# Designed miniproteins, single chains, continued (5), part 12

Each design is a single chain, and the fold is of that chain. pLDDT is the mean over its residues in the fold that is shown.

## One batch from the design tools (miniprotein)

Design m16383
Fold by ESMFold2-Fast:
Structure m16383 (fold): chain A 73 residues (1-73)
Amino acid sequence: MMSLEELLKEVLENLKKYLETKDKKYIEEIMEKIKEVDPEAAEIDVDKLSFEEIVQKVEEQLKKIGERYLAEE
């Protein structure tokens, strides 16, 4: 029941915190929120991926969710 707008706001807020702190826990929080909306979302291994790869994977997941919401609405 979380709206796409609420999801995007929360994910962007956590992504901004990750960029400022470099703390991977914010990526884990982002993935938890993404999985709440899309249970099939691929898991991001924060220990094996570079900083840039983690950000790219988050952006890919958000795009996928956005396209799904636009198709269903």
Scores: mean pLDDT 72

Design m16384
Fold by ESMFold2-Fast:
Structure m16384 (fold): chain A 91 residues (1-91)
Amino acid sequence: MEAERILEAARRAAENLLLVTENQLSLAQTVDHVEEIKVSVQESADRYLEALKAAGELTGEYEAAEEAKKIIQQALEEALSRLEEEEQRLK
């Protein structure tokens, strides 16, 4: 059942990425701070994507790894959208 574990890991990573983004945004008071959060969020997403790719390669669950990648990419797009909205608000 490695496919299900990969997908659960991706969902947890996505939820954590969005939660961390929201918590950091609640503390953001400047455009520069929002830009720092964007970098941090992108780096976190990149690490999750690398880990999920490695898990897919190790288990042979390539289809689950591709779905996991989509889950993380969708969460990243949502996080970056929220960051862009706050940046525009602070300008």
Scores: mean pLDDT 83

Design m16385
Fold by ESMFold2-Fast:
Structure m16385 (fold): chain A 87 residues (1-87)
Amino acid sequence: SELLAELRAAVAAGDEERAAELLAELARAGAELAREAAALATEAQKLRAQAILARRLGEPEAVVEALELAAEGRWEEAERLAEEIER
């Protein structure tokens, strides 16, 4: 997959934004490619990709915000927001 090769290059270059975009594209391409892509990316890059997908799918803004907070390493704030959503 061309997208998978581009993701490897973006991760190696430390291009966080490009890596997140490519992860979102690979998630749309199919489950097997999404799983392979997830193995190459940092947790922060995967969370940013999930936030991009959530926003595109029209998920509640609180869900997007929780994923963005987690991607920044702000786990306590992300968990607090996630708990409030589940109530």
Scores: mean pLDDT 73

Design m16386
Fold by ESMFold2-Fast:
Structure m16386 (fold): chain A 58 residues (1-58)
Amino acid sequence: SALESAFKAFDFDGDGVLTGVELDNVARLAQLSEEERAALGGKIDFAKFKELVERRRP
């Protein structure tokens, strides 16, 4: 699916989690505020990535 392909594209390390720059790219895609990005901590998994993308208004 497009969502899984997007996650893999952001997961440059291929470790199944998004950290640092990868997480910053996802935050930009999901239009997160700086506070929302900070609240994610240092990493997210695919389930959290999916939730963030799906919460974005269509």
Scores: mean pLDDT 72

Design m16387
Fold by ESMFold2-Fast:
Structure m16387 (fold): chain A 70 residues (1-70)
Amino acid sequence: SEMEKLKKEIKEIEDELSEVSENGTLEEQIKKLEEALKKLEELVKKHPDNEEIKTRKQIVEDALKKLKEA
């Protein structure tokens, strides 16, 4: 399903963020989080009652905010 593909894609993004956090630049981390946020925003519009997508969007937003405020 579309949701299962996105759940896997988000997990892959989270795993990649862990690698970039250890070996990558702040710029690379921000770029990946912004890409994830755009995908999640489109999904929230298509599935407004889906709490799992909203929760994942919130996690990405919080991470992005912390990196930009640092």
Scores: mean pLDDT 73

Design m16388
Fold by ESMFold2-Fast:
Structure m16388 (fold): chain A 94 residues (1-94)
Amino acid sequence: MFETTLRLSERQLQALRSALDRVSQKTGDTLEVGEPVDGEVTIRQRSASGEQRRYVFTLHVDEAGNVKAISVYAHSVETGEWTQISGPSPVELA
């Protein structure tokens, strides 16, 4: 688990939003980026079935600080299991 203490640039935020869209497409869950609290961004989701999952996003950056890949893991509240949803996958920064 990697807790990002990094402040997100506009491109890094776009990469994160792309990862959220991918998770929503794969899981059917609604994911929203919460308001930053002390520089930390939180993500909330809820499935159509009412199951709550915690998502962890790990941003892989190159030496220049550009996002190259994002890994996404889901923690099921009901089963207690961690599942890899996506990652690492390249992120296009246009």
Scores: mean pLDDT 59

Design m16389
Fold by ESMFold2-Fast:
Structure m16389 (fold): chain A 75 residues (1-75)
Amino acid sequence: SSQIEQMRELLERGAELYRRAREAIAAGDLATAQKEVEGLRELAREASKISPALAAMLEEAVRDLEREIARAAAE
């Protein structure tokens, strides 16, 4: 169904944004990491219209990345 395809596309986009954010954190580029996290927040809002479970998963990814950025910024 179109809903399943939309969920898969959102999940793939989320995984890409998460990967880019992790790479930016590893490189010490916290500005880029924050931008990718903002992209994940926007994606979570879109996901909430289709799947509360997928939105929750993306929101958990945002919180995970925010903790890592805060830890890196405190160094």
Scores: mean pLDDT 87

Design m16390
Fold by ESMFold2-Fast:
Structure m16390 (fold): chain A 89 residues (1-89)
Amino acid sequence: TITITVVIKLQDGSTISVTITFSENDNYVSKSITWPTTGHKFVPTVTRDNMTNTYKITALNLDTGASQSKTIPLSSIKNGDVFTFNITF
């Protein structure tokens, strides 16, 4: 089981953080958590790509449909890792 923290930084300098727990051997291809902010909704998602042996971590802005992602090799992701997204959309 791997637990990571996703930090979303907004243009005004405010931050939103959420902890996501998933299994490296799980049959779930994605895990997402939605949190509301003042006027904004964001969904961090972790998706495993078995073709490239990577995890794709995505932050989706539900109000605009815009997203940013980071791709991390399976061998490089560790329990307690923190991934930061600077949201300009």
Scores: mean pLDDT 68

Design m16391
Fold by ESMFold2-Fast:
Structure m16391 (fold): chain A 56 residues (1-56)
Amino acid sequence: SNFAKAAEELGVSVSQVKGIYTLAQEMGEEVAIKYAERNAGLSREQARRAIEIASS
């Protein structure tokens, strides 16, 4: 699915992508980006890319 695609492209786990996506849906994009930066080692642009792929 789109979660696995995002995980493969960005070098993170599927569970991390699900967490980022869930935070974006429930609390907004900025909270999801901060989570991704702190917990997945993603940049702001990489976090946005994860949300974009997961949302497609």
Scores: mean pLDDT 85

Design m16392
Fold by ESMFold2-Fast:
Structure m16392 (fold): chain A 60 residues (1-60)
Amino acid sequence: AEKAALDETVDRAVALVREGLEHGFTPEQRAELTEAMEVLSKDKEALQAFAARVAELVAA
């Protein structure tokens, strides 16, 4: 389903940000995050979900 694909993209993007903040980004992770962000930027709700989860990671 389209929503399931978006939810998975949010989870993947958040996991990439978490790994990058903790261990540093590899070129492959940067490319994957860029692809995910392009998809998320087309859906306001998915982008807001991603932003909220990233904000919580940064505030921790």
Scores: mean pLDDT 78

Design m16393
Fold by ESMFold2-Fast:
Structure m16393 (fold): chain A 88 residues (1-88)
Amino acid sequence: MEGLVEAGEEFRRRAIEALKEGKLLEAILYARQAVLSYAMAGDFELMERAIEELLEAAKVLSEEDQRKFREALEEAREFAKKIAEAAA
């Protein structure tokens, strides 16, 4: 059974695992899916908390890779805001 919150939790977990393994592109892919899953569920509080947790986990990366990861999450966040605005 696919729940959007459960999907977000699974993608968040996979993103954190990828960050720990230094797999930047895989981490970005899973992190974006987590953010969008929470936004689609209408749970923007979980979305913001997931972003904070993912950015904290990304501190294990180089400064350059931390910047790339942060930029990717900000893009996902802005897309989620546009979805929320369209739904209002």
Scores: mean pLDDT 82

Design m16394
Fold by ESMFold2-Fast:
Structure m16394 (fold): chain A 107 residues (1-107)
Amino acid sequence: SEELRKEILEEIKEQLELMVKEMREARENKASDETMLRLYKNRVESLTNTILTVKPLLSEEDKKEVLELFKKTGEEILRLAREAGASEETLEEMRKILEKALEEFEA
């Protein structure tokens, strides 16, 4: 169903945009690196589970689009965290979380 696929893609996009907004707000409110890392990990794991659940309903082109969007959003969050003064150790852990999520999605 084209309509179902469009709804799924829009929901994923909205969740990714919300994640960026939440991470920016948490850092602007001076959340600790540990708190930011926990929030990021929980969001990435939740989103990955959602995407994996809907993955069988998506075309190969949709899957590629979702993967690219997820990668782009992850890199944007890392850039925002760095600009907000997150430590290199925190940024490395965030990248590791993103890479594991992407590997799980690509499997």
Scores: mean pLDDT 78

Design m16395
Fold by ESMFold2-Fast:
Structure m16395 (fold): chain A 68 residues (1-68)
Amino acid sequence: MKKLEEELKEKLLKKGLEIAKKYGFPVDLVFLGGMFDQTVVRIESEEELREVVENHILGGVNAVLLAV
């Protein structure tokens, strides 16, 4: 389980940085906590992206990253 969470964390960081490079900040990070539960966090910098991914992935949630 820990290794899978670390892999997901790395994938989300890479994908978020790729989207930010293409479209620029801010980017919206969507966390899926359950079937109908969603939390949207607006990320304005690479540093915020790293902090948000670290804190929320350790909570065992899935995330989808969107550029705005």
Scores: mean pLDDT 62

Design m16396
Fold by ESMFold2-Fast:
Structure m16396 (fold): chain A 62 residues (1-62)
Amino acid sequence: SAELRAEARRLVREAMAAGGGRITREDAEAIARQLSERFGVSLEEALALVDEEGARVAVEEL
């Protein structure tokens, strides 16, 4: 759980840095798939975590 959260936060921050402070739907889905594969969690669970981390950082449109 802690490792999953840390990796999700790292990937979200990297995507946001590349996207000028925003994360796209495609980026969020790609990160969620990667987390699902690596940690054995459901895609829905991974996507919810990505959305949570993205919402915390992106106050613009997300």
Scores: mean pLDDT 75

Design m16397
Fold by ESMFold2-Fast:
Structure m16397 (fold): chain A 90 residues (1-90)
Amino acid sequence: ALEEELRRLAERIADAAYAVAKERFPEEASEEGARRAAEAVLRNSLAAIEAGRQQEMAEVLREMAREARELGADALAEELERLAELVEEA
């Protein structure tokens, strides 16, 4: 169902955001802090998609993908770009 698909999409977005945070701040990112940030991203992503702000969310994901590429995390950047396309289709 749509709600389940949106939840899975939001979970993937949160996982990607957590991975970017670890790459950018490996010395300062506490596991608890990163987890709380991922939970906030999950809630905000789901709310944005449900509110019809898919385009805005896709732009944020593409910005994160650029940051991931600058950090050398090419596979993570590709996942973020894929997530942006999925959000636009949701």
Scores: mean pLDDT 71

Design m16398
Fold by ESMFold2-Fast:
Structure m16398 (fold): chain A 85 residues (1-85)
Amino acid sequence: SPLEEFALKIYEVVEENKDKPVDEKLKILREFVKKEAEKSTDPEVKAGLEHVLEMIDWIMTQPEEEKKKILERFEERLREEAEEL
């Protein structure tokens, strides 16, 4: 699936930035996803990336403790996806 290849790229970005503050990680992830959505010609991938952008924007409005918990769960899901590829 095109989304599976994309999950690996997101996982790499997350791992590269693992030591950064939560807000900085979210901003980097958002910029990466936005750029990939703009480059994508696949409607399924585009729709998925737009959904991820909306999720990141929502996470960024949450309290710091909630941001950390949500981001940790997201990172765990990406790790699982990467290991299944």
Scores: mean pLDDT 76

Design m16399
Fold by ESMFold2-Fast:
Structure m16399 (fold): chain A 92 residues (1-92)
Amino acid sequence: SALLGALLPAEELYRAVLEPALELIREEAPEEIREELERLAERRAEEAVKELEELMSVEQVPITPEKFEEFTKKHVEETLEELRERIREAKA
């Protein structure tokens, strides 16, 4: 099912972006900015899903496992980098 194939990767991508971000926030973030960074992580995960949905709608083909892995890795790395920058700025 093409529809099921598109929906399952979206949920997996959302979790893949959000889970390591929340772990980083728990371990490294000052208490005062944790809620802000959690909202940022959620927004980044939502943006990744939206971008995947747009990509799937344009290409009209199932995303390959390799392309999905590259896409997921990019969004995870970008999210973690932004979080680390925010944490660094807060630790003045």
Scores: mean pLDDT 79

Design m16400
Fold by ESMFold2-Fast:
Structure m16400 (fold): chain A 85 residues (1-85)
Amino acid sequence: MYEIIVTVTANSKEVEVSIPYNEYTVSTENAKAKKGETAVARQILDAPKELAEKYAEGLKKLLEKYAEREGKDDVKVEVSLEELP
């Protein structure tokens, strides 16, 4: 299993991150960051590494576009993928 971790830092406004479900999703924890806060959203995938990496990259690209529209000083987003035991 793999975990997608999304870290969102909101400097000037409230930001909510919802990770969409897919056929490999075991669990999802969405995040809501208030002004000046950092919040973490998580999704556990029961998927092969290659597929989990593909989903993490897709989500990263989507969220990077969102952060660019909001201004990089106002919203910062980081996406990582971790292997679970």
Scores: mean pLDDT 79

Design m16401
Fold by ESMFold2-Fast:
Structure m16401 (fold): chain A 95 residues (1-95)
Amino acid sequence: SLVDRLKESLDILAKEIVEFDGVDPEDDANFKFLKARINKLITKIENGEPIDPELILYHASFFFSAAGYLKKIGRLEEAEILSKTALDLYELYNK
C-alpha cells in the first residue's frame, strides 16, 4: 500500500541520516518536520480525507530528489523504493 511505502521511505531516510551524518534522526529538525508531515498525510489517506494536491506534489518531488541523491551515492535499492513512493504520490495526484 502507499501507506506502507511512505513508512518504509521514512525508515530509509532515517538510516541514511545516521550513516552519513551520525545524528539521531529525532534530533534533525528537517527530518522531524518531514516525519510529522508524512504521518499527517498517512492519517488523511487512511481516513479517506481530501488531501491538498500541492502537498502531494511537494512530497512526490522531495522523494524523487532524495532517490536521485541515493543513486549518486550508490544506494540503488533504497533509491528505487523512494522513486516508487514518488510515483505512487503522482498517481494519487492525477486521480
Scores: mean pLDDT 79

Design m16402
Fold by ESMFold2-Fast:
Structure m16402 (fold): chain A 71 residues (1-71)
Amino acid sequence: MEEIEKLKKEAEELLKRAEEAEEEGKRYLELGKQSDPLTGSAYSVLGVGYFTEAELNRKKAEELLKKAEEL
C-alpha cells in the first residue's frame, strides 16, 4: 500500500512539473513571436527545451503510474 502511494505521489509531482514546463514553453514561444529575430531565436530555443522537459516528465510519470497499477 505505501509503495503504491509513493509511486502515485512521485508521478503527480512529475505531472505537475510537466504542466509547468509546458506553460513556460508556450510563454517563451509566444515571446519569441513578438520579439526581434535575435531575441526570438533565443526564446524559441528556451521554449523547445521546456517542451522536451515536459515530455520526459510525463513519460516517467506514466511509467510510475503503470507500476502502481500493477502492484
Scores: mean pLDDT 81

Design m16403
Fold by ESMFold2-Fast:
Structure m16403 (fold): chain A 82 residues (1-82)
Amino acid sequence: SMVEAAKEAVERLIRGGRERADEAAAGSPEVQLQMAEMFDGAAKQAKEGAKKDPDLKEYLEALAKEFQALGDRLRAAAEAAL
């Protein structure tokens, strides 16, 4: 179903996001801030998607929460290094 495909896509995006965040965390503060901004944007898009599609709300809210946490982590790492 489209819902099952969306769930699998969200799970894949969360795994890929964690991997990218780990790579960025090993980089410069500038890379960390750039990636944090990208995660903030993706989290915002997921929150907007959750408002528009009730069937996907649970999965898109989970994606938004995870990406917001990754962005917050990278911003904190950059601030600690500056």
Scores: mean pLDDT 87

Design m16404
Fold by ESMFold2-Fast:
Structure m16404 (fold): chain A 74 residues (1-74)
Amino acid sequence: SRRELVEEFFRQAEGPLRQYLLDRGVAEEEAEAVLERIRRALEAALPTLPDDPEAARLALGEIVARVVAEHLAA
């Protein structure tokens, strides 16, 4: 299901994203807040995700990139 795809995508991305943020000097609490913001954004996209799993993963990746870029630009 799309929900399972989103849950699996976040599960796979969470570790590497946390490490990426920490390596860039983001504090642990701040990194967790960014990850929670990403999780909510991915869940909010559920109703509008493409039916094709590859296209859906690309869309989720774009959401992650946007949230991370917005945070790092602040």
Scores: mean pLDDT 86

Design m16405
Fold by ESMFold2-Fast:
Structure m16405 (fold): chain A 74 residues (1-74)
Amino acid sequence: MEPSRETLQFLARALGLPEELLDDEAALRGVYAVMKAISEANPDWSLAEIVAQAKEVLARSSLEELRALAAEVF
């Protein structure tokens, strides 16, 4: 099931991402793809551990990288 834009925006806010990112659907899909990849690579991790790792990855990622990842996954 594809997550709604509202769900993606809620998740981005929970991760502490800037407001400019909330209007970029491709970047939001990239954020979701990062979290999904972390979850799939680490099936034994708690949601808190996945969120912590996602915050670190996203802090090092550019908007262009997030959009490219979204285009590759979706």
Scores: mean pLDDT 72

Design m16406
Fold by ESMFold2-Fast:
Structure m16406 (fold): chain A 56 residues (1-56)
Amino acid sequence: AQVSGQIKDFVQSAIAKDPSLRQDKAKLKAFVKTFFPQADNGTINNAVNEVLRESA
């Protein structure tokens, strides 16, 4: 919950700064992993998918 919230906020901020990341999910996930290296891939994938759905 704590880490997931931080990751989701980061994803939203990243997309706001570079909207092209919405079109490149793999690049977006790579950015998130760079800032949250200890987060598991499932948590990152869920956060990215949730933000992209909410931003569509």
Scores: mean pLDDT 77

Design m16407
Fold by ESMFold2-Fast:
Structure m16407 (fold): chain A 108 residues (1-108)
Amino acid sequence: MSKKRQEADKEVEKAREEILKLLEEAYNSTDPEKRQELADKALKIAEEMAEKGNSPYREEALRLVKEAVEIAKSGGTPEEQKRAIELVERAAGLIGGAVDSNIVKEEK
């Protein structure tokens, strides 16, 4: 694989970690304004990654992160927080070339 794809994968991994951290902090915050600020920061990171990405699934990935951000803004329940994490991880997989990558484990 080219250096360009390796760089993109590293950027997506970093973005995923930052988004998850911001959403976790938002969920654990008792301040609605702080929750909104953290959620908005997470969305901005996702939008920047979607614009830089070469994945045909960029739009779908962004939609999934927007749903996760909406949950965080609402001060979601533990069940909703878990769903938000799953949405962000799925979105990162779509952008990070995991679907377009030839490097796969021999796992189903």
Scores: mean pLDDT 70

Design m16408
Fold by ESMFold2-Fast:
Structure m16408 (fold): chain A 92 residues (1-92)
Amino acid sequence: SPLEEALLRLYLELARAALAGAKAGKSAEEIRAELEAIVDRHAAANPLITPEELESARALVASMVAAYEATPREEFIAKLERLVAEAERALA
């Protein structure tokens, strides 16, 4: 569905940004700011994404940042690389 595609694109962009930030050695605060900015851009640009779905996306950002702080960086990167690859295949 168009909504499922819009949400998958949002989550893929979040995962890619978190992965790039982790590989670059960015702080949890820098990653959080970048991910929140991505959610805000999608909120402004996509009328198909409901307020409830945006709340879910913000909760995901909080979970990703918490995981980054709690997980060894190498493990976080490996898990996120797998997630990005799976999401890219779903959009192909």
Scores: mean pLDDT 86

Design m16409
Fold by ESMFold2-Fast:
Structure m16409 (fold): chain A 73 residues (1-73)
Amino acid sequence: NAQIDIETQLALLQIQLAVAKLSPVFDEETIKLLEKMIEQAKALLPQAPPEYQSDLRDLIAEGEKLLKEAREK
């Protein structure tokens, strides 16, 4: 069931983003995890039903913003 798979993956990515946002320190390992999360979200976007596309775009935007902030430190 592709829709349930996408929903589950989106939920997992949202949890990963929330955990990353709670970190006060962005080490190399955290940066790599954030990069992989963004890559996975971008890969899911063209396969996602319309109802999940907005959430995936928001996740990508927040992830990229956080990654930029991490790289500036």
Scores: mean pLDDT 77

Design m16410
Fold by ESMFold2-Fast:
Structure m16410 (fold): chain A 90 residues (1-90)
Amino acid sequence: MAEEQALEERIEQAEKLLEEAKALYEQGEKSGDKEKLKEAAKLAGHAKSSAQGILNYGQHVGASQSLIDRAEELAKEAEEVYKRAKAAIA
């Protein structure tokens, strides 16, 4: 279905945002760069919001369980990165 294909594309985009957030978090933590940590938190927050939207809409349209599980996993991982980046800024 076109809806499921769009959700697959969105989850791939959200996964890329999370990978960028992880890279920025690692760099910021190693260098003590608060701006990189701030960007990591921002990107992780965006990835979490996107994953939550995919999860909600996917459940509504009856997307595959594998896509639902993938979105849920992404949301949890994005939240962990977000919390770690926020803690490192403080």
Scores: mean pLDDT 84

Design m16411
Fold by ESMFold2-Fast:
Structure m16411 (fold): chain A 71 residues (1-71)
Amino acid sequence: KAEELKRQGEEAFRQGNYEEAVRYYSRAVEEGGPLDVESLRNLARAASLNGDYELAREAAEQVMRAHKELE
């Protein structure tokens, strides 16, 4: 479930394991879909701290698109 994946990602993030956090948040986005703004924002944050700037940029762009769809 996306909720559990988010919790696991947050735990990994809290421990400084940004690579693992990216994995969990990526899976949460896959399960929650493109309008799961929370997972997308968390993915962008974790990817940035992991040094994965391309993924962080893509996730941030998806957040902007999802925000417009949801108003």
Scores: mean pLDDT 79

Design m16412
Fold by ESMFold2-Fast:
Structure m16412 (fold): chain A 65 residues (1-65)
Amino acid sequence: MRLRIRLKDGTTEEQIREVFEKLGGKIHDLRVVPGARYAVVDADLTDEQIEELKKDSIIESIERL
């Protein structure tokens, strides 16, 4: 699935990758848009993993594309 993730100010690509690694989800592609405060992710995640991701302090919102 493809997700658009809105990030809080000061979030780094390394922090995003670490959060996904902790979830154990399969990431196929991760694109961070510099200056726009969002990332586009192609991944296989469960609904439960997406809800857990939403709770992380670096994430403002998640949209399914």
Scores: mean pLDDT 76

Design m16413
Fold by ESMFold2-Fast:
Structure m16413 (fold): chain A 65 residues (1-65)
Amino acid sequence: SEVSRQVGRDIRYMARAIELGVSLRIRDGKYYIYADSSDPELVEKAKELVEELRKEGVDAELVIR
């Protein structure tokens, strides 16, 4: 089902965010990827993750702090 597919996708991306060392929040089906502006390497990893999510048709946003 679409729900089972969505849950599996959420778990997969949560694991990937942990591996990359970036913070991820999911709110109402939208993904928020957080990166500290003082860490350019994490900002780049966060940008790549946002692009991967968007390519899979997921609503995703980068939040730089």
Scores: mean pLDDT 81

Design m16414
Fold by ESMFold2-Fast:
Structure m16414 (fold): chain A 63 residues (1-63)
Amino acid sequence: TVTVDATTGSGVARFVGVLLRHALLGYPVETIALTSQEGLDRVLSDKSTVALLKKHGIKLVVA
């Protein structure tokens, strides 16, 4: 589980960066915990980020 604050524009960019780094290193990332429901809604509003999550089979939860 990886925890990320995705409520800001820089937070979303950092979240995508974490996903890409894990994918490039081949580490299994099964679940990413977001610090708030607002952060989850923000991530889900980004179509490209949702596509990356589905591509890698990554589950999102609110911590």
Scores: mean pLDDT 67

Design m16415
Fold by ESMFold2-Fast:
Structure m16415 (fold): chain A 91 residues (1-91)
Amino acid sequence: SVEEELERLKEKLSPELQVEIEMLEGMADLALTALRREEDPEERERLLELFEKSIEKWKEEFKKKEKDEEQLKIFEEILELLLERVREEAE
């Protein structure tokens, strides 16, 4: 499951990055809640696009701060899993 894969990947991150991921998981949960409450298909598409843009922004900002290539790769994989989870809800 996505949850089991997320937990596995999080264990490979530094404690500091685990806190960052927990905050981003909270943001993903807010996006999921907004999508579940929204009945307008056009607004649902807009909410998904905003979340996709947020994921890309977080990737770019993190690349500027993180010098450990392995940690960066794991972080980006976690962001892709969060995006997949939100996309599945939007369908």
Scores: mean pLDDT 82

Design m16416
Fold by ESMFold2-Fast:
Structure m16416 (fold): chain A 70 residues (1-70)
Amino acid sequence: SKEELADKARAYALVASTIEDGEKRDKVLEVAREYFEKAGLTGDELSRVVTGPEPSKEAMEEARKFAESL
């Protein structure tokens, strides 16, 4: 669903914002952008995703596991 994809995009974007390693951060941001595009959202909406509603626990766990696997 679009809501699930947007939730995952928010989670990956938020997790990426906490990563200081540029290469790791860029890889996590790439996944965030892919989910964002699949949700049908625009670039202007990506900036609002970071400051929008808190992502679900499930989406945050997925994003953190991905980042930790890098």
Scores: mean pLDDT 74

Design m16417
Fold by ESMFold2-Fast:
Structure m16417 (fold): chain A 56 residues (1-56)
Amino acid sequence: SAERRAWRDEAIAVYGSGLPPEAHGEFIRRMEEVAAASRDRAELDRAARALALELS
């Protein structure tokens, strides 16, 4: 949905900005999976934050 895409893009902007440049592509790719699997915005946000920590 457009709303889910907006949540994904916001999470990429917020959590992705702190990553090393070499990790950006992998983070964006895996965020597609996170967005698809997440039930709501809070779950997406928590998963995005955890993924960013994994890749940092």
Scores: mean pLDDT 82

Design m16418
Fold by ESMFold2-Fast:
Order: sequence, then structure tokens, then C-alpha cells
Structure m16418 (fold): chain A 94 residues (1-94)
Amino acid sequence: IDEEGYEAALRVSRQTFPAIPREFFEAMAEGMSGYSTEPSTGYLAMRLSQPVYDALIDQGVTDVRDVLDLYDAAYRDTFPNWDALRARVSRHVP
């Protein structure tokens, strides 16, 4: 993920979900990338989070706890050390 594209995605996400802190999205992106040494991890994290993002919009979800639950349901069994990532991003839940 290039820096300009990352910042644009964060801006749009925060405009769409103003109650969800920026640090939550940053921790998710960093955590998903940090659990792999593959150059494609950033693209994988971005693409895999898109279905969850679409579901958030469709369901009108604005509570960060519900966002965490949707990510947990989608990625718990597919990302290495998901429990550690979830614990880390939970620190940004108000």
C-alpha cells in the first residue's frame, strides 16, 4: 500500500465511520501487514478488509465493538496470531 493511497483510505473510512478512531484502522493495517514478511501482505490486508467494510456500510454499523466482531468473524481463522492482533486493536476501542 503506497502512503498516499493509505492516507486516502483512512480519510474515507473516518468520514464514513466518524465514531471509530483512526488508530483502530491504523492498528488493523499495521497488524495484518506485520504478521507476514511477504510484500503482498499490505494488498492482501486491504482487499480482505473490503468485504468487511462493505458489510459495515450495508448494516449501518458505527460502533467500533461491532466492527471488531465483524473482523473477528471474517479473519479469526485466516490470519496468524489473530488473537494478539485483536487484543492490540481493542486498545483503541473507546
Scores: mean pLDDT 57

